# Ledger of designs, part 21: designed miniproteins, single chains, continued (4)

Each design is a single chain, and the fold is of that chain. pLDDT is the mean over its residues in the fold that is shown.

## One batch from the design tools (miniprotein)

Design m12695
Fold by ESMFold2-Fast:
Structure m12695 (fold): chain A 88 residues (1-88)
Amino acid sequence: MLEEARRLAERAAEGDGEAARELMRRMYEAARAGDLELAEAIGRLLQEALDRNPHPEVLAAVARAQGEHFGYPEAEIERRAAALAAAA
């Protein structure tokens, strides 16, 4: 599991928004299952990838995954995604 998360983080660092979205999904699943150590490790891998190479499309994908997880309205998800991409 963690090895696959590392591969997804490298893809996110290369601009793959789907890889970043999949990392967010896995992080939330680990947290929901009570595996806080795994959730933290996945979060750190994603944050390190974003710090190395902040792609607007990757930041937008992260914002969309976060908004979907917390049940934000679609309009708010898109506004957050656009704002985060613009900040890159």
Scores: mean pLDDT 79

Design m12696
Fold by ESMFold2-Fast:
Parts: C-alpha cells; structure tokens; sequence
Structure m12696 (fold): chain A 102 residues (1-102)
C-alpha cells in the first residue's frame, strides 16, 4: 500500500505540472506494485480519485483512463464499495471527455 500511495502522489504532482507522460509512468509503477503483491489502501483509492479529478480538469484522457483501469485492478484484488464508486466516477469523467474532445 505505502509504495502505491507514493507513486500516486508523484502522478498527481506530475499532472499539476503538466507532465502527463511522467504521470502515466507513475500510474504504471503503481500497477506493477499491485501485480507484485502490494495491497490497495483507502489512502491509495482517495489519491486515485484525486488524480482522476485533476486529470479531468486538465482534459487528459489517458491519465483518467489509466487511473480508472488501476482502480479496476484494485477492485479485483480487494473489492470495496469505495473502489466501485471511484470506478464509476472515472468512467463518467472519461465518457464526458470522449464526447467533448471528439
């Protein structure tokens, strides 16, 4: 959990700076940590939601998509209502951006 939280914090800071490729790299590192046996934490879920909201504000489809996919992997490992709600939010935000940017 703690290493995933650190990678998601780095992704958030990268998006705030407009470094979207760097944000995607940190999301991929968080995914690798989950696959390597790290557990989702409530803080990691909250950080993923914050990342989606910031990426949505910046109209970054790829960060919203990849973070939503990360939440889906978290749900497969440790299902929770909080993760389900977060996935729903990510899906709505992705759908809005897909319609706006076409």
Amino acid sequence: GKKIEEELKKAIEAVKKGNFDEALEHIDKAKQLLLDGEKPTDKAIKLAVELIKIAFKNKDLDVVRKTTDLLRLMDEIAPSLEIGIAIGLGGIMLGVLELELK
Scores: mean pLDDT 87

Design m12697
Fold by ESMFold2-Fast:
Structure m12697 (fold): chain A 72 residues (1-72)
Amino acid sequence: ELEEKVLEIEKRSLNGELTNRDVAEILGVSQSTLSRVQNGDLSALTPALKKYLEARKKLLEKAREELLKKRE
């Protein structure tokens, strides 16, 4: 369940519990692959990383929408 993994990563990252190594292990990629994508090397982007980034983007968009609704 990709959305569950995204939530776990974000929650634990905010708590300072996750390093890039931990994130790479959860996503099933190497730490070097994750670092390359983070540095803008999109040629290192795997299907798993792409799915994670897309799910994360959707989660953040939903959170932003809810925050805007609460202000109205």
Scores: mean pLDDT 69

Design m12698
Fold by ESMFold2-Fast:
Structure m12698 (fold): chain A 110 residues (1-110)
Amino acid sequence: SSSTRTINNMLQQARQAISNNDWGTINQIVDTALSTNDPDFAIDLLAGVRVQQGHSPDGARQGATLELTMEDNGTSQNAFSDQSAKNQVISLIPEASKFKLGENVTRHQL
């Protein structure tokens, strides 16, 4: 798929869904992206959600990457393709909870 088209579409959908507190729609879109082996789409979508919640773009993307890596689904992102990198990210779990607005919940519980 076209990365540019995907980014524009997901940011608009994330804005609309967050304005309506429609986490079910966001999670469905993320799950679809992960099932089609499009982890960049999933990361950018969750990052867009975090930006709408007041996070910086860099912080939002890092938080989204961490969240998907912690879900242990194997499709999260290339930067954590090996187990040692994933373990390093997992060591940041206490900081990851701050990226969820202080709540230790998964995206499926939001």
Scores: mean pLDDT 55

Design m12699
Fold by ESMFold2-Fast:
Structure m12699 (fold): chain A 90 residues (1-90)
Amino acid sequence: KKYEELKKKAIEVAQKALDELRRLGASPDVIERVERALEILKNFDKASVKELYEAAGDLARASQTSPIGELLRKAAELMVEAKNEKIKKL
């Protein structure tokens, strides 16, 4: 139940970040990284811990080079929290 809320928040923040990156005309590489992370988040229940870790890393790297780094960092943090809650349920 707790990880479902974290997953939903992570998806919402990542979607907002993606929409803002597209509006600002960010590079295709940055957009692709955020899109890949969002796809993994949408398939969270089937995603491996490795896929979740790699997606969070992609969001964190995008945050370092992006004009919306704060939103991308928040998405990465929420994804890590959701992953940790999923592990606790195993």
Scores: mean pLDDT 76

Design m12700
Fold by ESMFold2-Fast:
Structure m12700 (fold): chain A 74 residues (1-74)
Amino acid sequence: MEDEEAFLKDLEEAAKQGDAYAAETLGRIYLSQGRYEEAAEWFELAARLFKEKGINPGRAEELEERARFAREQA
């Protein structure tokens, strides 16, 4: 119950409002679905948000690497 589409939409709205963790979660979901270009875009957004907030700098670098990997798979 509660469809996947509604869940993804809520995460997308949160990420667009600056939630880096929501963007990272979307990247992981799309990566698991083989939707590599979409996964890369969400990981790139997550990395930028972490850097802008000055939190988890190593995570931002890791997310940039994940985004690049996903793009290379697309």
Scores: mean pLDDT 80

Design m12701
Fold by ESMFold2-Fast:
Structure m12701 (fold): chain A 96 residues (1-96)
Amino acid sequence: MEIEKLIEEARRLAAETPEVGPETVDRILEELKKEHPDPEVQLTAARLVVATLKALRGEDVEKNLREAAESLRFLGKYYGREEEGEAAAERVLALA
């Protein structure tokens, strides 16, 4: 997993998703980086965005929602917000 490739893919997917737009990707990644500029967190955030956008586009919806949920769970646990991360993961899975 290379962060530059994931960010490029996320921006491309967001540009093709009118409800989101590429600015939303940049905002999400910037907010997460402000709390901890950790490459692992940045990679997980990029994977979360890519998986979510693919699911919104109807691409491998179940797989991508599961990947997004797992990424949210990881981020929640990483920031000491396990309950919030788990709740967010459940909300994402409910979109299936």
Scores: mean pLDDT 69

Design m12702
Fold by ESMFold2-Fast:
Structure m12702 (fold): chain A 66 residues (1-66)
Amino acid sequence: SREAIVASLRRLHELGFTVAFFARELRAPRATLVELLTEAGVDVSDMPEVAPERPDDVGTIEDLAR
């Protein structure tokens, strides 16, 4: 249900997940994603216009262990 999705988005945001993460992972139309995130209480002002490409993250603990 919509309410379950909103609750999950709110929890993930509280855990530090970004709006860019949600834009990439949820594969929903941007308008729908904005509505769901706004209902979850997430600030969407910094949301990218398009889903970001998979980050080539060189700052992780795994990268430091190389």
Scores: mean pLDDT 62

Design m12703
Fold by ESMFold2-Fast:
Structure m12703 (fold): chain A 105 residues (1-105)
Amino acid sequence: SPGREVGERLGLLVNRRNELEELPPTPEREEQIRQLQIEIDRLNRQLLELYTPQGLLSPEEIEERQAALARLESHATPEDLEAADRLAEQVEAEAEEGFRRNLER
């Protein structure tokens, strides 16, 4: 389902962000964390649209959160959005390779 795929991607990106936050800060890591957060915020907006019909949130909470996420997304440049998407694809590829390596002996 689309919700499952979005949720799985979100989980991978959140885990990657958390891993980077535990490492010593560098300009490159801070930039990656910023780009991951942009994509995380975008995916959260998509999940809100998908899961709102399940009654987990009030209409007021949904509206306020959607407005907040839209504001965050609208402040990202097109270049930031493209960079965030590319980084997300790389994180997914690295996760799949890691899974494969765990199966290889």
Scores: mean pLDDT 75

Design m12704
Fold by ESMFold2-Fast:
Structure m12704 (fold): chain A 84 residues (1-84)
Amino acid sequence: KLDEIEEMLEELGKEHREELEKLEKEAEERFEKVKDKPEEERMKLLEEIHEEVIRWLAKKLSEKYGLPESEVLALLREIAASAA
């Protein structure tokens, strides 16, 4: 199932390249605004950005492949946890 998710993510990356580039730029701009803030505040923003990206991916995968959004969210969170 991990291999299937990787293929789906590659397809989404190709279809939504412009949208992904915009999300990356927005994330960089948000980080720049907190670069002088305490570590706790920076870590909170990192967690917030990660959650936003995971939710965005889950929504796009659900829409494209007809998968339950809640199930995709759970899988993406599990993958993120195992990669740490």
Scores: mean pLDDT 76

Design m12705
Fold by ESMFold2-Fast:
Structure m12705 (fold): chain A 103 residues (1-103)
Amino acid sequence: SLKEKVLKLLDEYISLLSPGFQKRIKKYIEDLKKYNEKVPLTKEQVEAFLNVNKDSGILTLAIIRFMLEEGYDFDEETLEKLVKSLEDSIKQIKENQAKRKAA
């Protein structure tokens, strides 16, 4: 499914980030899961939180991954935009890594 493709691309993208960014994203996801366990987040609260943090790349990635893992329904247009954005970002990181190895 498109949702499974986004999750796979998110995991690939996160794996290409610096160890520091990977640790921070993982911590955000763990904090979100822990918060949701103690004080269950409503769909409306999660949407509001994502909207406020939309320009924060690392936090936005953590929230999106958490929402997808918890079974939140994104519209198809949003999922397609996420696929394109993640594929473009992954390609750019891999090209930059290849250039570094060639130099």
Scores: mean pLDDT 71

Design m12706
Fold by ESMFold2-Fast:
Structure m12706 (fold): chain A 76 residues (1-76)
Amino acid sequence: DLKSQALSYVEGAVGARLVGDFKLAEENIRKAAELISQSPETRELLQRLADYYSTLDDTYSRIKADVLRRALKLSE
């Protein structure tokens, strides 16, 4: 399931950002972007999640929104 794989890479990027591993975060973002580019349904899901997490003010949600937006941007 491309959606589940993309979400796993997004969570991997969030986890990497939380421990300061920016290189691993970028690698996970690129992998998520590849899956988004292959699936309009995956793109739609991640866009909705980016919009949702952007409404929240906790550290995890801010990082997750940023990761989601970066993956969507790379997938164009």
Scores: mean pLDDT 89

Design m12707
Fold by ESMFold2-Fast:
Structure m12707 (fold): chain A 56 residues (1-56)
Amino acid sequence: GLDALLARAAALGAALRANPEKLPTVWPYLKAGGEAAAAGDFDAAAAYFDRALAQL
């Protein structure tokens, strides 16, 4: 749900601040997750953000 997505977004922000060189590697997942969230698919968005976190 939305709360789980927001928690993942916060974790991603913190991880990217610590590892800014990883942004190109995670960008496709952030883009796909953002597009899913904009479409209202918070479960798909959370799954993409989980994949981004796995790269950090």
Scores: mean pLDDT 83

Design m12708
Fold by ESMFold2-Fast:
Structure m12708 (fold): chain A 120 residues (1-120)
Amino acid sequence: RPRVAEALRRTAELFEQAAEYMKKGAEYARNGDTEKAVEYFRKASELARQAAEIARQVADEHPGAETLANVAESIAETFEKAAEYARNGDYEKAVKLMNSGYEAARTAAEQARRLAEELR
């Protein structure tokens, strides 16, 4: 299962990058820099969507990959909503969604790495 393991390692790396972008977006949102906050939240969403696509490519080979693809899509939606709230000046809701999305992305990264290790 080396192909599935490799895809899941790439998925984990994308979740880790998405989490980092959410953390940076949060900092900009707290400082009132709406444009940069929205930019980083959109980049995080794009990375989560890429994670979903990669996991989806091996979903037929393992049910854990299907689960990770669905989780990645949910994370991307959360990041898109955070960007919308930030754009509308609702920083409290944006920060709440971002904290939720950050934790989800970190958990998904750990799960993807663990599954990749099991499938080598």
Scores: mean pLDDT 85

Design m12709
Fold by ESMFold2-Fast:
Structure m12709 (fold): chain A 60 residues (1-60)
Amino acid sequence: SEATRKKLKKLIEEKLKENDGQVTKEQLIEAVKESGSDLELSEDDSIEEIVEKVVLYLQG
């Protein structure tokens, strides 16, 4: 939903601000879970793959 996408975007932006523009795979996976998103992420995916999936999800 749009509300879930906005929440996920906000969570990611907050983590980026806290970590000087950097974010780990674990932080991205946590943000997705915390947002209530049904986006499926794997810990076996690279950081680049996870970022791509998140960006595509946020774009709709």
Scores: mean pLDDT 78

Design m12710
Fold by ESMFold2-Fast:
Structure m12710 (fold): chain A 69 residues (1-69)
Amino acid sequence: SASEVHAALARREIAELVAKAEAAGDADLAQQIRTLGDQLVAALEAGDFERANALGRELRALATKAGLL
């Protein structure tokens, strides 16, 4: 399903952002990304697109502010 594909892609992006935060030595940032990412994946799997959209924006803002692009 589309939700399964979106969840899989989100898991991959989250894992890459976590790895970048860990490589930078920022354990708190890595944990924040994991927490938001887990919530985003759960929302996508549930088909809760309003919550997924809000969480995705929050995760993107966090990653951008931290320079993890």
Scores: mean pLDDT 86

Design m12711
Fold by ESMFold2-Fast:
Structure m12711 (fold): chain A 80 residues (1-80)
Amino acid sequence: VVVESDVQLLTSDENGEALVSWELPADFTPSYVKIYYTEANNPTKLHSVTIPASEAKDKSYLLTGLKPNTQYAVFVEFKP
């Protein structure tokens, strides 16, 4: 079964960073989390990052290397 988050609109900071957070059912532990993101004002390329379960424990991930002060559409996918 695939568990998916709602789409979030996040604005990156001056360093090109944006914190993505998610919620899971209390008894669900994913094997990995995959984050999809694209620039809201220039959606020419979809990017993705795969995070192992060990790095997903805090239910958040810092996206880096983004354009500064730029709005992104973000979607999270969870795999058992």
Scores: mean pLDDT 75

Design m12712
Fold by ESMFold2-Fast:
Structure m12712 (fold): chain A 83 residues (1-83)
Amino acid sequence: SVETQTEVIEVEDPLAAAKELAEKLTAELEAQGYRLVKREESSDGKTIELVFQDAADPRRLVFVTIEVLDEHTVKVTTTVLTF
């Protein structure tokens, strides 16, 4: 199954907000028993991609994409995939 959630957030500093969101979401998912498998950040800091795997169920993956859309907007897309 596939479940996707998207949130658009207005912020004063989108580059700083994107990094803070990546750290917060990583901590929250790790507290829930997920393991960070991959972290990739674009050279301009405008895109952060995170991949997590459930430690209890290796068929369950969480993909998080954080994108800076403009000078005041950040988009977070979370996709949960279960094989």
Scores: mean pLDDT 88

Design m12713
Fold by ESMFold2-Fast:
Structure m12713 (fold): chain A 91 residues (1-91)
Amino acid sequence: SLEEVKEKVFEYYRELAKKKGLKPPSELPPLLEKAIESLHRLGLDEEKIIEIMKGVVEYLINNDLNLADIRPLVVKEAKKEGVELTVEELE
């Protein structure tokens, strides 16, 4: 389910943040939630969405980034998983 995808991505975020000595957020960040919902609407398999979003989370945490728009990063991570998307499709 969409709710299970969101929870798995949020759990991964919390675990990786703790490993890096960062305070995990109290809830799934809105930009990540919106990206998950967009990928789900586009008909991507739930396991593919999880793998793409794990890559996005890893990049954000490892590079200490606070981005206003994560869509270009989602497109880049999707391509690594064999999925071709445009930024426009995520809106």
Scores: mean pLDDT 84

Design m12714
Fold by ESMFold2-Fast:
Structure m12714 (fold): chain A 118 residues (1-118)
Amino acid sequence: SREEKIKEAKEMVEEQFREFGKFLGISEEDIEAALKIANGEEQPGMEERFQELAEKIERELKGEKVELSEEERKLREALLLLGRLREEATKMLGEGKSKEEMRERLEKLREEELKKIK
């Protein structure tokens, strides 16, 4: 029961992340690699690039200015959304929200982030 709800929440988070990445023009390969790395899976040749970007994002969140390439900026926006989607999904699971309520909230969060980068 709980395990199935966690699985459904993960699937909804990944769906919103894929749609966001596609809208930004991120390659399908990079989108899938980001999801696998975020799930703790190894991605040879991609992992180091994503780890470097994660360190840059952490420094920026601490108030430091970091220079990013256009590709790194797109990946950063996608990874920040992934973190926010996961946080919101976890909160809604704890609150006993329905599958439909969770889907609507995660979709709205994706749409709000897209408006900020339009």
Scores: mean pLDDT 80

Design m12715
Fold by ESMFold2-Fast:
Structure m12715 (fold): chain A 87 residues (1-87)
Amino acid sequence: SMREIKEAIREEALARLARARTVEEAYAVLQEMVDRLRAAGFSDEEIEEVLVGLYIEAAETLPAERLAMLRAGLQRLGRELRAEKAA
Protein backbone atom coordinates (compact mmCIF):
# COMPACT_ATOMS: atom_id res chain seq x y z
CA SER A 1 0.00 0.00 0.00
CA MET A 2 1.03 3.67 -0.35
CA ARG A 3 1.09 4.00 3.45
CA GLU A 4 3.47 1.02 3.75
CA ILE A 5 5.76 2.53 1.07
CA LYS A 6 5.86 5.92 2.88
CA GLU A 7 6.53 4.23 6.25
CA ALA A 8 9.35 2.06 4.81
CA ILE A 9 11.05 5.05 3.13
CA ARG A 10 10.76 7.15 6.32
CA GLU A 11 12.10 4.33 8.55
CA GLU A 12 15.08 3.74 6.22
CA ALA A 13 15.85 7.49 6.11
CA LEU A 14 15.68 7.77 9.94
CA ALA A 15 18.05 4.78 10.35
CA ARG A 16 20.54 6.35 7.89
CA LEU A 17 20.23 9.78 9.57
CA ALA A 18 21.06 8.15 12.95
CA ARG A 19 24.42 7.15 11.36
CA ALA A 20 25.06 10.42 9.46
CA ARG A 21 28.22 12.23 10.59
CA THR A 22 27.98 15.41 8.49
CA VAL A 23 25.34 17.83 7.16
CA GLU A 24 26.31 16.65 3.65
CA GLU A 25 25.47 13.02 4.56
CA ALA A 26 22.15 14.09 6.15
CA TYR A 27 21.30 16.17 3.06
CA ALA A 28 22.11 13.21 0.75
CA VAL A 29 19.77 10.94 2.76
CA LEU A 30 16.95 13.52 2.61
CA GLN A 31 17.48 14.10 -1.13
CA GLU A 32 17.36 10.33 -1.85
CA MET A 33 14.19 10.03 0.26
CA VAL A 34 12.47 12.85 -1.73
CA ASP A 35 13.57 11.24 -5.03
CA ARG A 36 12.18 7.83 -3.94
CA LEU A 37 8.86 9.37 -2.85
CA ARG A 38 8.57 11.27 -6.17
CA ALA A 39 9.35 8.05 -8.10
CA ALA A 40 6.58 6.28 -6.11
CA GLY A 41 4.09 8.96 -7.29
CA PHE A 42 3.66 11.03 -4.11
CA SER A 43 2.63 14.69 -4.41
CA ASP A 44 4.71 17.61 -3.07
CA GLU A 45 2.18 17.94 -0.22
CA GLU A 46 2.51 14.25 0.72
CA ILE A 47 6.32 14.50 0.57
CA GLU A 48 6.17 17.53 2.92
CA GLU A 49 4.00 15.49 5.35
CA VAL A 50 6.62 12.68 5.32
CA LEU A 51 9.44 15.20 5.99
CA VAL A 52 7.46 16.68 8.93
CA GLY A 53 6.81 13.16 10.31
CA LEU A 54 10.50 12.30 9.93
CA TYR A 55 11.53 15.43 11.88
CA ILE A 56 9.04 14.70 14.71
CA GLU A 57 10.26 11.08 14.97
CA ALA A 58 13.93 12.20 14.81
CA ALA A 59 13.35 14.80 17.57
CA GLU A 60 12.14 11.95 19.84
CA THR A 61 14.87 9.40 18.93
CA LEU A 62 18.08 11.12 17.78
CA PRO A 63 20.71 12.81 20.00
CA ALA A 64 20.98 16.63 19.82
CA GLU A 65 24.04 16.66 17.50
CA ARG A 66 22.31 14.36 14.94
CA LEU A 67 19.10 16.40 15.15
CA ALA A 68 21.12 19.59 14.47
CA MET A 69 22.60 17.97 11.32
CA LEU A 70 19.11 16.89 10.20
CA ARG A 71 17.78 20.43 10.77
CA ALA A 72 20.62 21.90 8.63
CA GLY A 73 20.00 19.27 5.93
CA LEU A 74 16.26 20.06 5.90
CA GLN A 75 16.97 23.81 5.55
CA ARG A 76 19.23 23.09 2.54
CA LEU A 77 16.65 20.72 1.01
CA GLY A 78 13.89 23.33 1.45
CA ARG A 79 15.96 25.94 -0.42
CA GLU A 80 16.68 23.48 -3.27
CA LEU A 81 13.03 22.37 -3.60
CA ARG A 82 11.89 26.03 -3.80
CA ALA A 83 14.52 26.69 -6.49
CA GLU A 84 13.35 23.62 -8.50
CA LYS A 85 9.71 24.79 -8.32
CA ALA A 86 10.73 28.29 -9.53
CA ALA A 87 12.67 26.86 -12.52
Scores: mean pLDDT 83

Design m12716
Fold by ESMFold2-Fast:
Structure m12716 (fold): chain A 57 residues (1-57)
Amino acid sequence: DKKEKYEKLVKEIAEKTKKGSLTTEDLIEYKKKMYEIDPSVITDEDLEGLERYEKLK
């Protein structure tokens, strides 16, 4: 269940990357969703970076 949700997000990121449509904002959203699924996957440094980049909208 948890792994399947994570894999789905990874596939969405890969698909947007291939299309050249993956923005920093998109990556932030996906990372936040991954953190909600498994907090241990995201480091404190990564989370702080994501919050910082979110302000650049």
Scores: mean pLDDT 68

Design m12717
Fold by ESMFold2-Fast:
Structure m12717 (fold): chain A 71 residues (1-71)
Amino acid sequence: MTEENRERLLLAILEHLGYPLDKAREILEKVRNGEELSDEERKIVDQAEKMYETVLKNAEAGRAGARALAA
């Protein structure tokens, strides 16, 4: 994935988790710039990363299932 696609997905995940879009954008901009995150901001990023990992795992599981059905 390109970094832009990853950022878009993280923004969507943060919005889905109930964080305001403006706050989500500020946090991701800090991450992009290498700025220090507050404890609250780090917790938000950790939640988004966990959900992002789950989405990737589900996508990989789907591909594995498709291969098993094709065998």
Scores: mean pLDDT 71

Design m12718
Fold by ESMFold2-Fast:
Structure m12718 (fold): chain A 80 residues (1-80)
Amino acid sequence: MSLVEFIEELEKKAEENNGLISTEEALELLRKYLESIGVPKELIEEILKRLRERIEEKGGKVSVEEFLEMLKEIVEELTS
């Protein structure tokens, strides 16, 4: 899965839900993407854990833009 395909799938799920994506749908798509680009399983689980916590703080639903910003922040924290 490419980054573009990942973003397109997130946007499709959001369109089905009035612009919001659920925790489980977002994390499932992200897992698939990270596995496809060869990210180690332990790092995937850490990223997914931190994203789950942030999305649940928002009530279990986020926009694609909010999700991507959260992902960026977490990746920067883990790769610094």
Scores: mean pLDDT 82

Design m12719
Fold by ESMFold2-Fast:
Structure m12719 (fold): chain A 87 residues (1-87)
Amino acid sequence: LSKKAEELLKEGDELNKKGNELFKEGVETNDKKKLQESAKLYTESVTKYSLSAYYAKQSGDKKLYEESQKKLDETQDNLKKVRDKLK
C-alpha cells in the first residue's frame, strides 16, 4: 500500500508539472485550449493525489499522507484558478 501510494504520488507530480506548464503558457498567450488541457491534467493529478493519500492512510504512512494531501490541496487551488479563467 505504501509503495502504491508513492507510485501514485509520482504520477500526480508528473501530471501536475505538465498542468503547470500549460497553465503558464495559456495565461501568457491567452490560449483557451491550453487552459482546457491544463484543467484536464490538474483533474487527473487531483485523482492521483487523492488515491495516494488514501493508500498512505491505509498503510499508516502519516508523512506520505500529509505530503499527498498538501499537493492535493495545491493542485485543487490551481484547478479552480484555471476554471475561473475559462468562465
Scores: mean pLDDT 88

Design m12720
Fold by ESMFold2-Fast:
Structure m12720 (fold): chain A 55 residues (1-55)
Amino acid sequence: MDEAVRRLAEKAGVSYETAREAAQKAGLSPEGIRALADGVTPEDARAAVEMALRG
């Protein structure tokens, strides 16, 4: 979990705490978090984080 969340935070350009809250709200698995960090653009990762925090 922690490594995936940190990678997502770096990709999205947000804090670790912000990425962790987004992942928890969205109910993402560690694999899902890693896929967002590795598989999408920084802009898409940031949008995903923002959408998760909004929900």
Scores: mean pLDDT 78

Design m12721
Fold by ESMFold2-Fast:
Structure m12721 (fold): chain A 76 residues (1-76)
Amino acid sequence: MLKEVVIKFKRVDPRKIATELVEIEGLVGFATYPDKTVLFVNDEFDWEKLEQILSKYLPSYTKEETEDKIVYTEVL
């Protein structure tokens, strides 16, 4: 199944991490906005790689899960 991943930014420029996010295995679709990035991922998606990238660029963040959607929000 496809799952939606939303990353909400407060201080970090989405463009700064976009290059690394698009390299993740299992990424099907990608859209970036001024304050967020949306990923569409399949069951082969490398969640560990996503976690590593988020930890590298975001000082802290929260994670919220629903049935088909995960939202990561940068914390100030």
Scores: mean pLDDT 82

Design m12722
Fold by ESMFold2-Fast:
Structure m12722 (fold): chain A 80 residues (1-80)
Amino acid sequence: MWKMTEEDIEYIKEQLPEVKEYLRAHHDPETAEKRIALMEESIKGVLEGKTKEAQLKLLEEIEKIKKKPELAEEHRKKLE
């Protein structure tokens, strides 16, 4: 019965403006708004009672957008 911690919720809320700004700066308006909408739908689903796994995946995706794409590739390489 694990739910999002207050820290996880605050982190997501704090990262949203940065992620939205990044998407709007690096994509055309249609692509940026589509990606933002999908992200907000995912967040709503997580907050409305998804499992801890869904919450962790959401946090990971936010970090991936903020970090270099290389980070995900390095993680995959490390798995061997």
Scores: mean pLDDT 61

Design m12723
Fold by ESMFold2-Fast:
Formats: sequence, C-alpha cells, structure tokens
Structure m12723 (fold): chain A 59 residues (1-59)
Amino acid sequence: RDAHVAALVERAGMSRATAEAVLQLLEQLPAPTRDQIQAVLRSFGVPEEHLEELADFLL
C-alpha cells in the first residue's frame, strides 16, 4: 500500500490524500480490470502518458 501511495504521489503528482482516496476506491472493486483502474486514475487527473504504467503497477 505505501509503495502504491508513493508511486501515485511521485509519478502522477497527486497529494497523499488523493492517492489514498484512489486506492480506497480501487479496493471496493473486486478484481478491477486495467481499463477500470485507468478510468479511476484519469478521473483524478493523472496524465494519459502515465495511466498504463500506473495501472500495471497497481494490478
């Protein structure tokens, strides 16, 4: 979890609070797909260029 928070903060430029909120939403999804993870990340303002890398890291 801490590694996922750090990746979202450092690579996507979001606050720690936003990173925690993203992870909480993803935890509510049973077996989220890459597309679903990317959609959540995009809704929180993650740049398109980082979506695939971060989604793969969070899977």
Scores: mean pLDDT 77

Design m12724
Fold by ESMFold2-Fast:
Structure m12724 (fold): chain A 80 residues (1-80)
Amino acid sequence: SELTERARRLLEEARRAREEYERLKADPSADAARLAGAALRVIGAAAEAAILYRRAREEGDEEAARLALEAQRAAGGELP
């Protein structure tokens, strides 16, 4: 379904955003603007995943719901 495709893409985006944020957070030479940008991508991915999860549940799309929940979890953690 379109929701499943969207959730799959969002899961990939959430994982990449989290990896980049953690990389920049561990880099003492990273500038504050880059770190802030990475944090905002993580926050955005988490928000989109939450909305998509709710929609998938409402429509009974269990596969999309599972992927959206996984995306939300991937984006979870400490945020500035």
Scores: mean pLDDT 83

Design m12725
Fold by ESMFold2-Fast:
Structure m12725 (fold): chain A 67 residues (1-67)
Amino acid sequence: LTPQQEADVWLALAEIQIAVLKITKNPSKEELERGIKLAEEQVDKAESLGADPEDVARIRKAIEELK
């Protein structure tokens, strides 16, 4: 994988993580905290690899909406 391709993969993983949290009706505090932390780590990795700033900002906003 090139860094750009790896960045796209990490963005996709963060989006999947957020989607899973959103469809979970009653996540435990531990599940919510773990999911948010994972999504934050995944988007941070994508950003470090040169992911599109608009996509990074959109995903970060979605993470904040989960809090």
Scores: mean pLDDT 81

Design m12726
Fold by ESMFold2-Fast:
Structure m12726 (fold): chain A 93 residues (1-93)
Amino acid sequence: MIGELLKKAIEEELDEEELEKVEKEMIELFRKVEKEASEEEKKLFEEMIKEIKKKYLEILKKEKDKPKEELEKKMIEKVQELVAKFAKEVEKL
């Protein structure tokens, strides 16, 4: 699950380069699992992953002095919001 990868990223204090690697791995995983997915669905998934990365970096920059557990909770909440938005947009296709 995406939440497990975010928890690992926070615990291991992944930098921007490591996050880019995770982004690429997530996109490749989606392409393998959903090989029949439309080009529109693939674009929406890539946009979701990029927005998750953007929100993660924003939270780290603004709230770096907060406990890791609080950062994890905020990231999980944002991922859930973005996943719900992605699902809703896919249903419109």
Scores: mean pLDDT 69

Design m12727
Fold by ESMFold2-Fast:
Structure m12727 (fold): chain A 70 residues (1-70)
Amino acid sequence: SIIEEMEKKEKEIIERIEKLLKDDPELAKEVIESFKEQVEEYKEELKDNPEEAKEYLKILEERVKEAEKK
């Protein structure tokens, strides 16, 4: 499932960001920016499943904002 793949990538990216924020905040910022770009790609990929896509993308966008504030 594309959503399962996205969830796995989300977890890996968030864990990486949290780790990098302690060790290398500049690199963490780059990873966050890359994640934002990935979310835009996900919007394109999920066009065929609009209802499920909208809810999941909102969650991803919220997670990105939360990571940025750390």
Scores: mean pLDDT 67

Design m12728
Fold by ESMFold2-Fast:
Structure m12728 (fold): chain A 71 residues (1-71)
Amino acid sequence: MVKDNILLMAEDAIKLLPPEVQEEARKAIKEANGDVEKIVDFLLELAKKYNDPAVLKVAEEIRRTLEKARA
């Protein structure tokens, strides 16, 4: 369930990016094969590269959810 929620949040963040980047982001998520930590790292890189505060916010929420799941 936590993985599904994180994937949904990642898809919402991807929709905020330019169309050319959306395809690359979806490919990276598939390559992560459910490794949510890799997904968070990738979203953080995208947020910094495109200077998008909305994507950065989603990455922070996903990271927070991961920390709770590990505690």
Scores: mean pLDDT 70

Design m12729
Fold by ESMFold2-Fast:
Structure m12729 (fold): chain A 85 residues (1-85)
Amino acid sequence: SPANDALAQAVRELAERARKAGAEVEIHFTRTLDADGNGEVELEVRVTAPSKEALDAAIEAAREFQRRLQDAGIPVRVRVHGEVL
């Protein structure tokens, strides 16, 4: 579907930007359903980086990922967590 294609492309772009910054990214998917089978999708983006500069760059990539999903009309909430190792 167009939405799945947009999500896949956004994930690939996030992964590539994080890699170029020297950061690692994990995406965790949670879906909460109501009684009618409708619900919210939450994506948790976890970033680990070797430096603050790499972390900041990866967080910017994660925010662009959020924007792309919103622009595509994908009804997901995105949470971003990051740490320096």
Scores: mean pLDDT 77

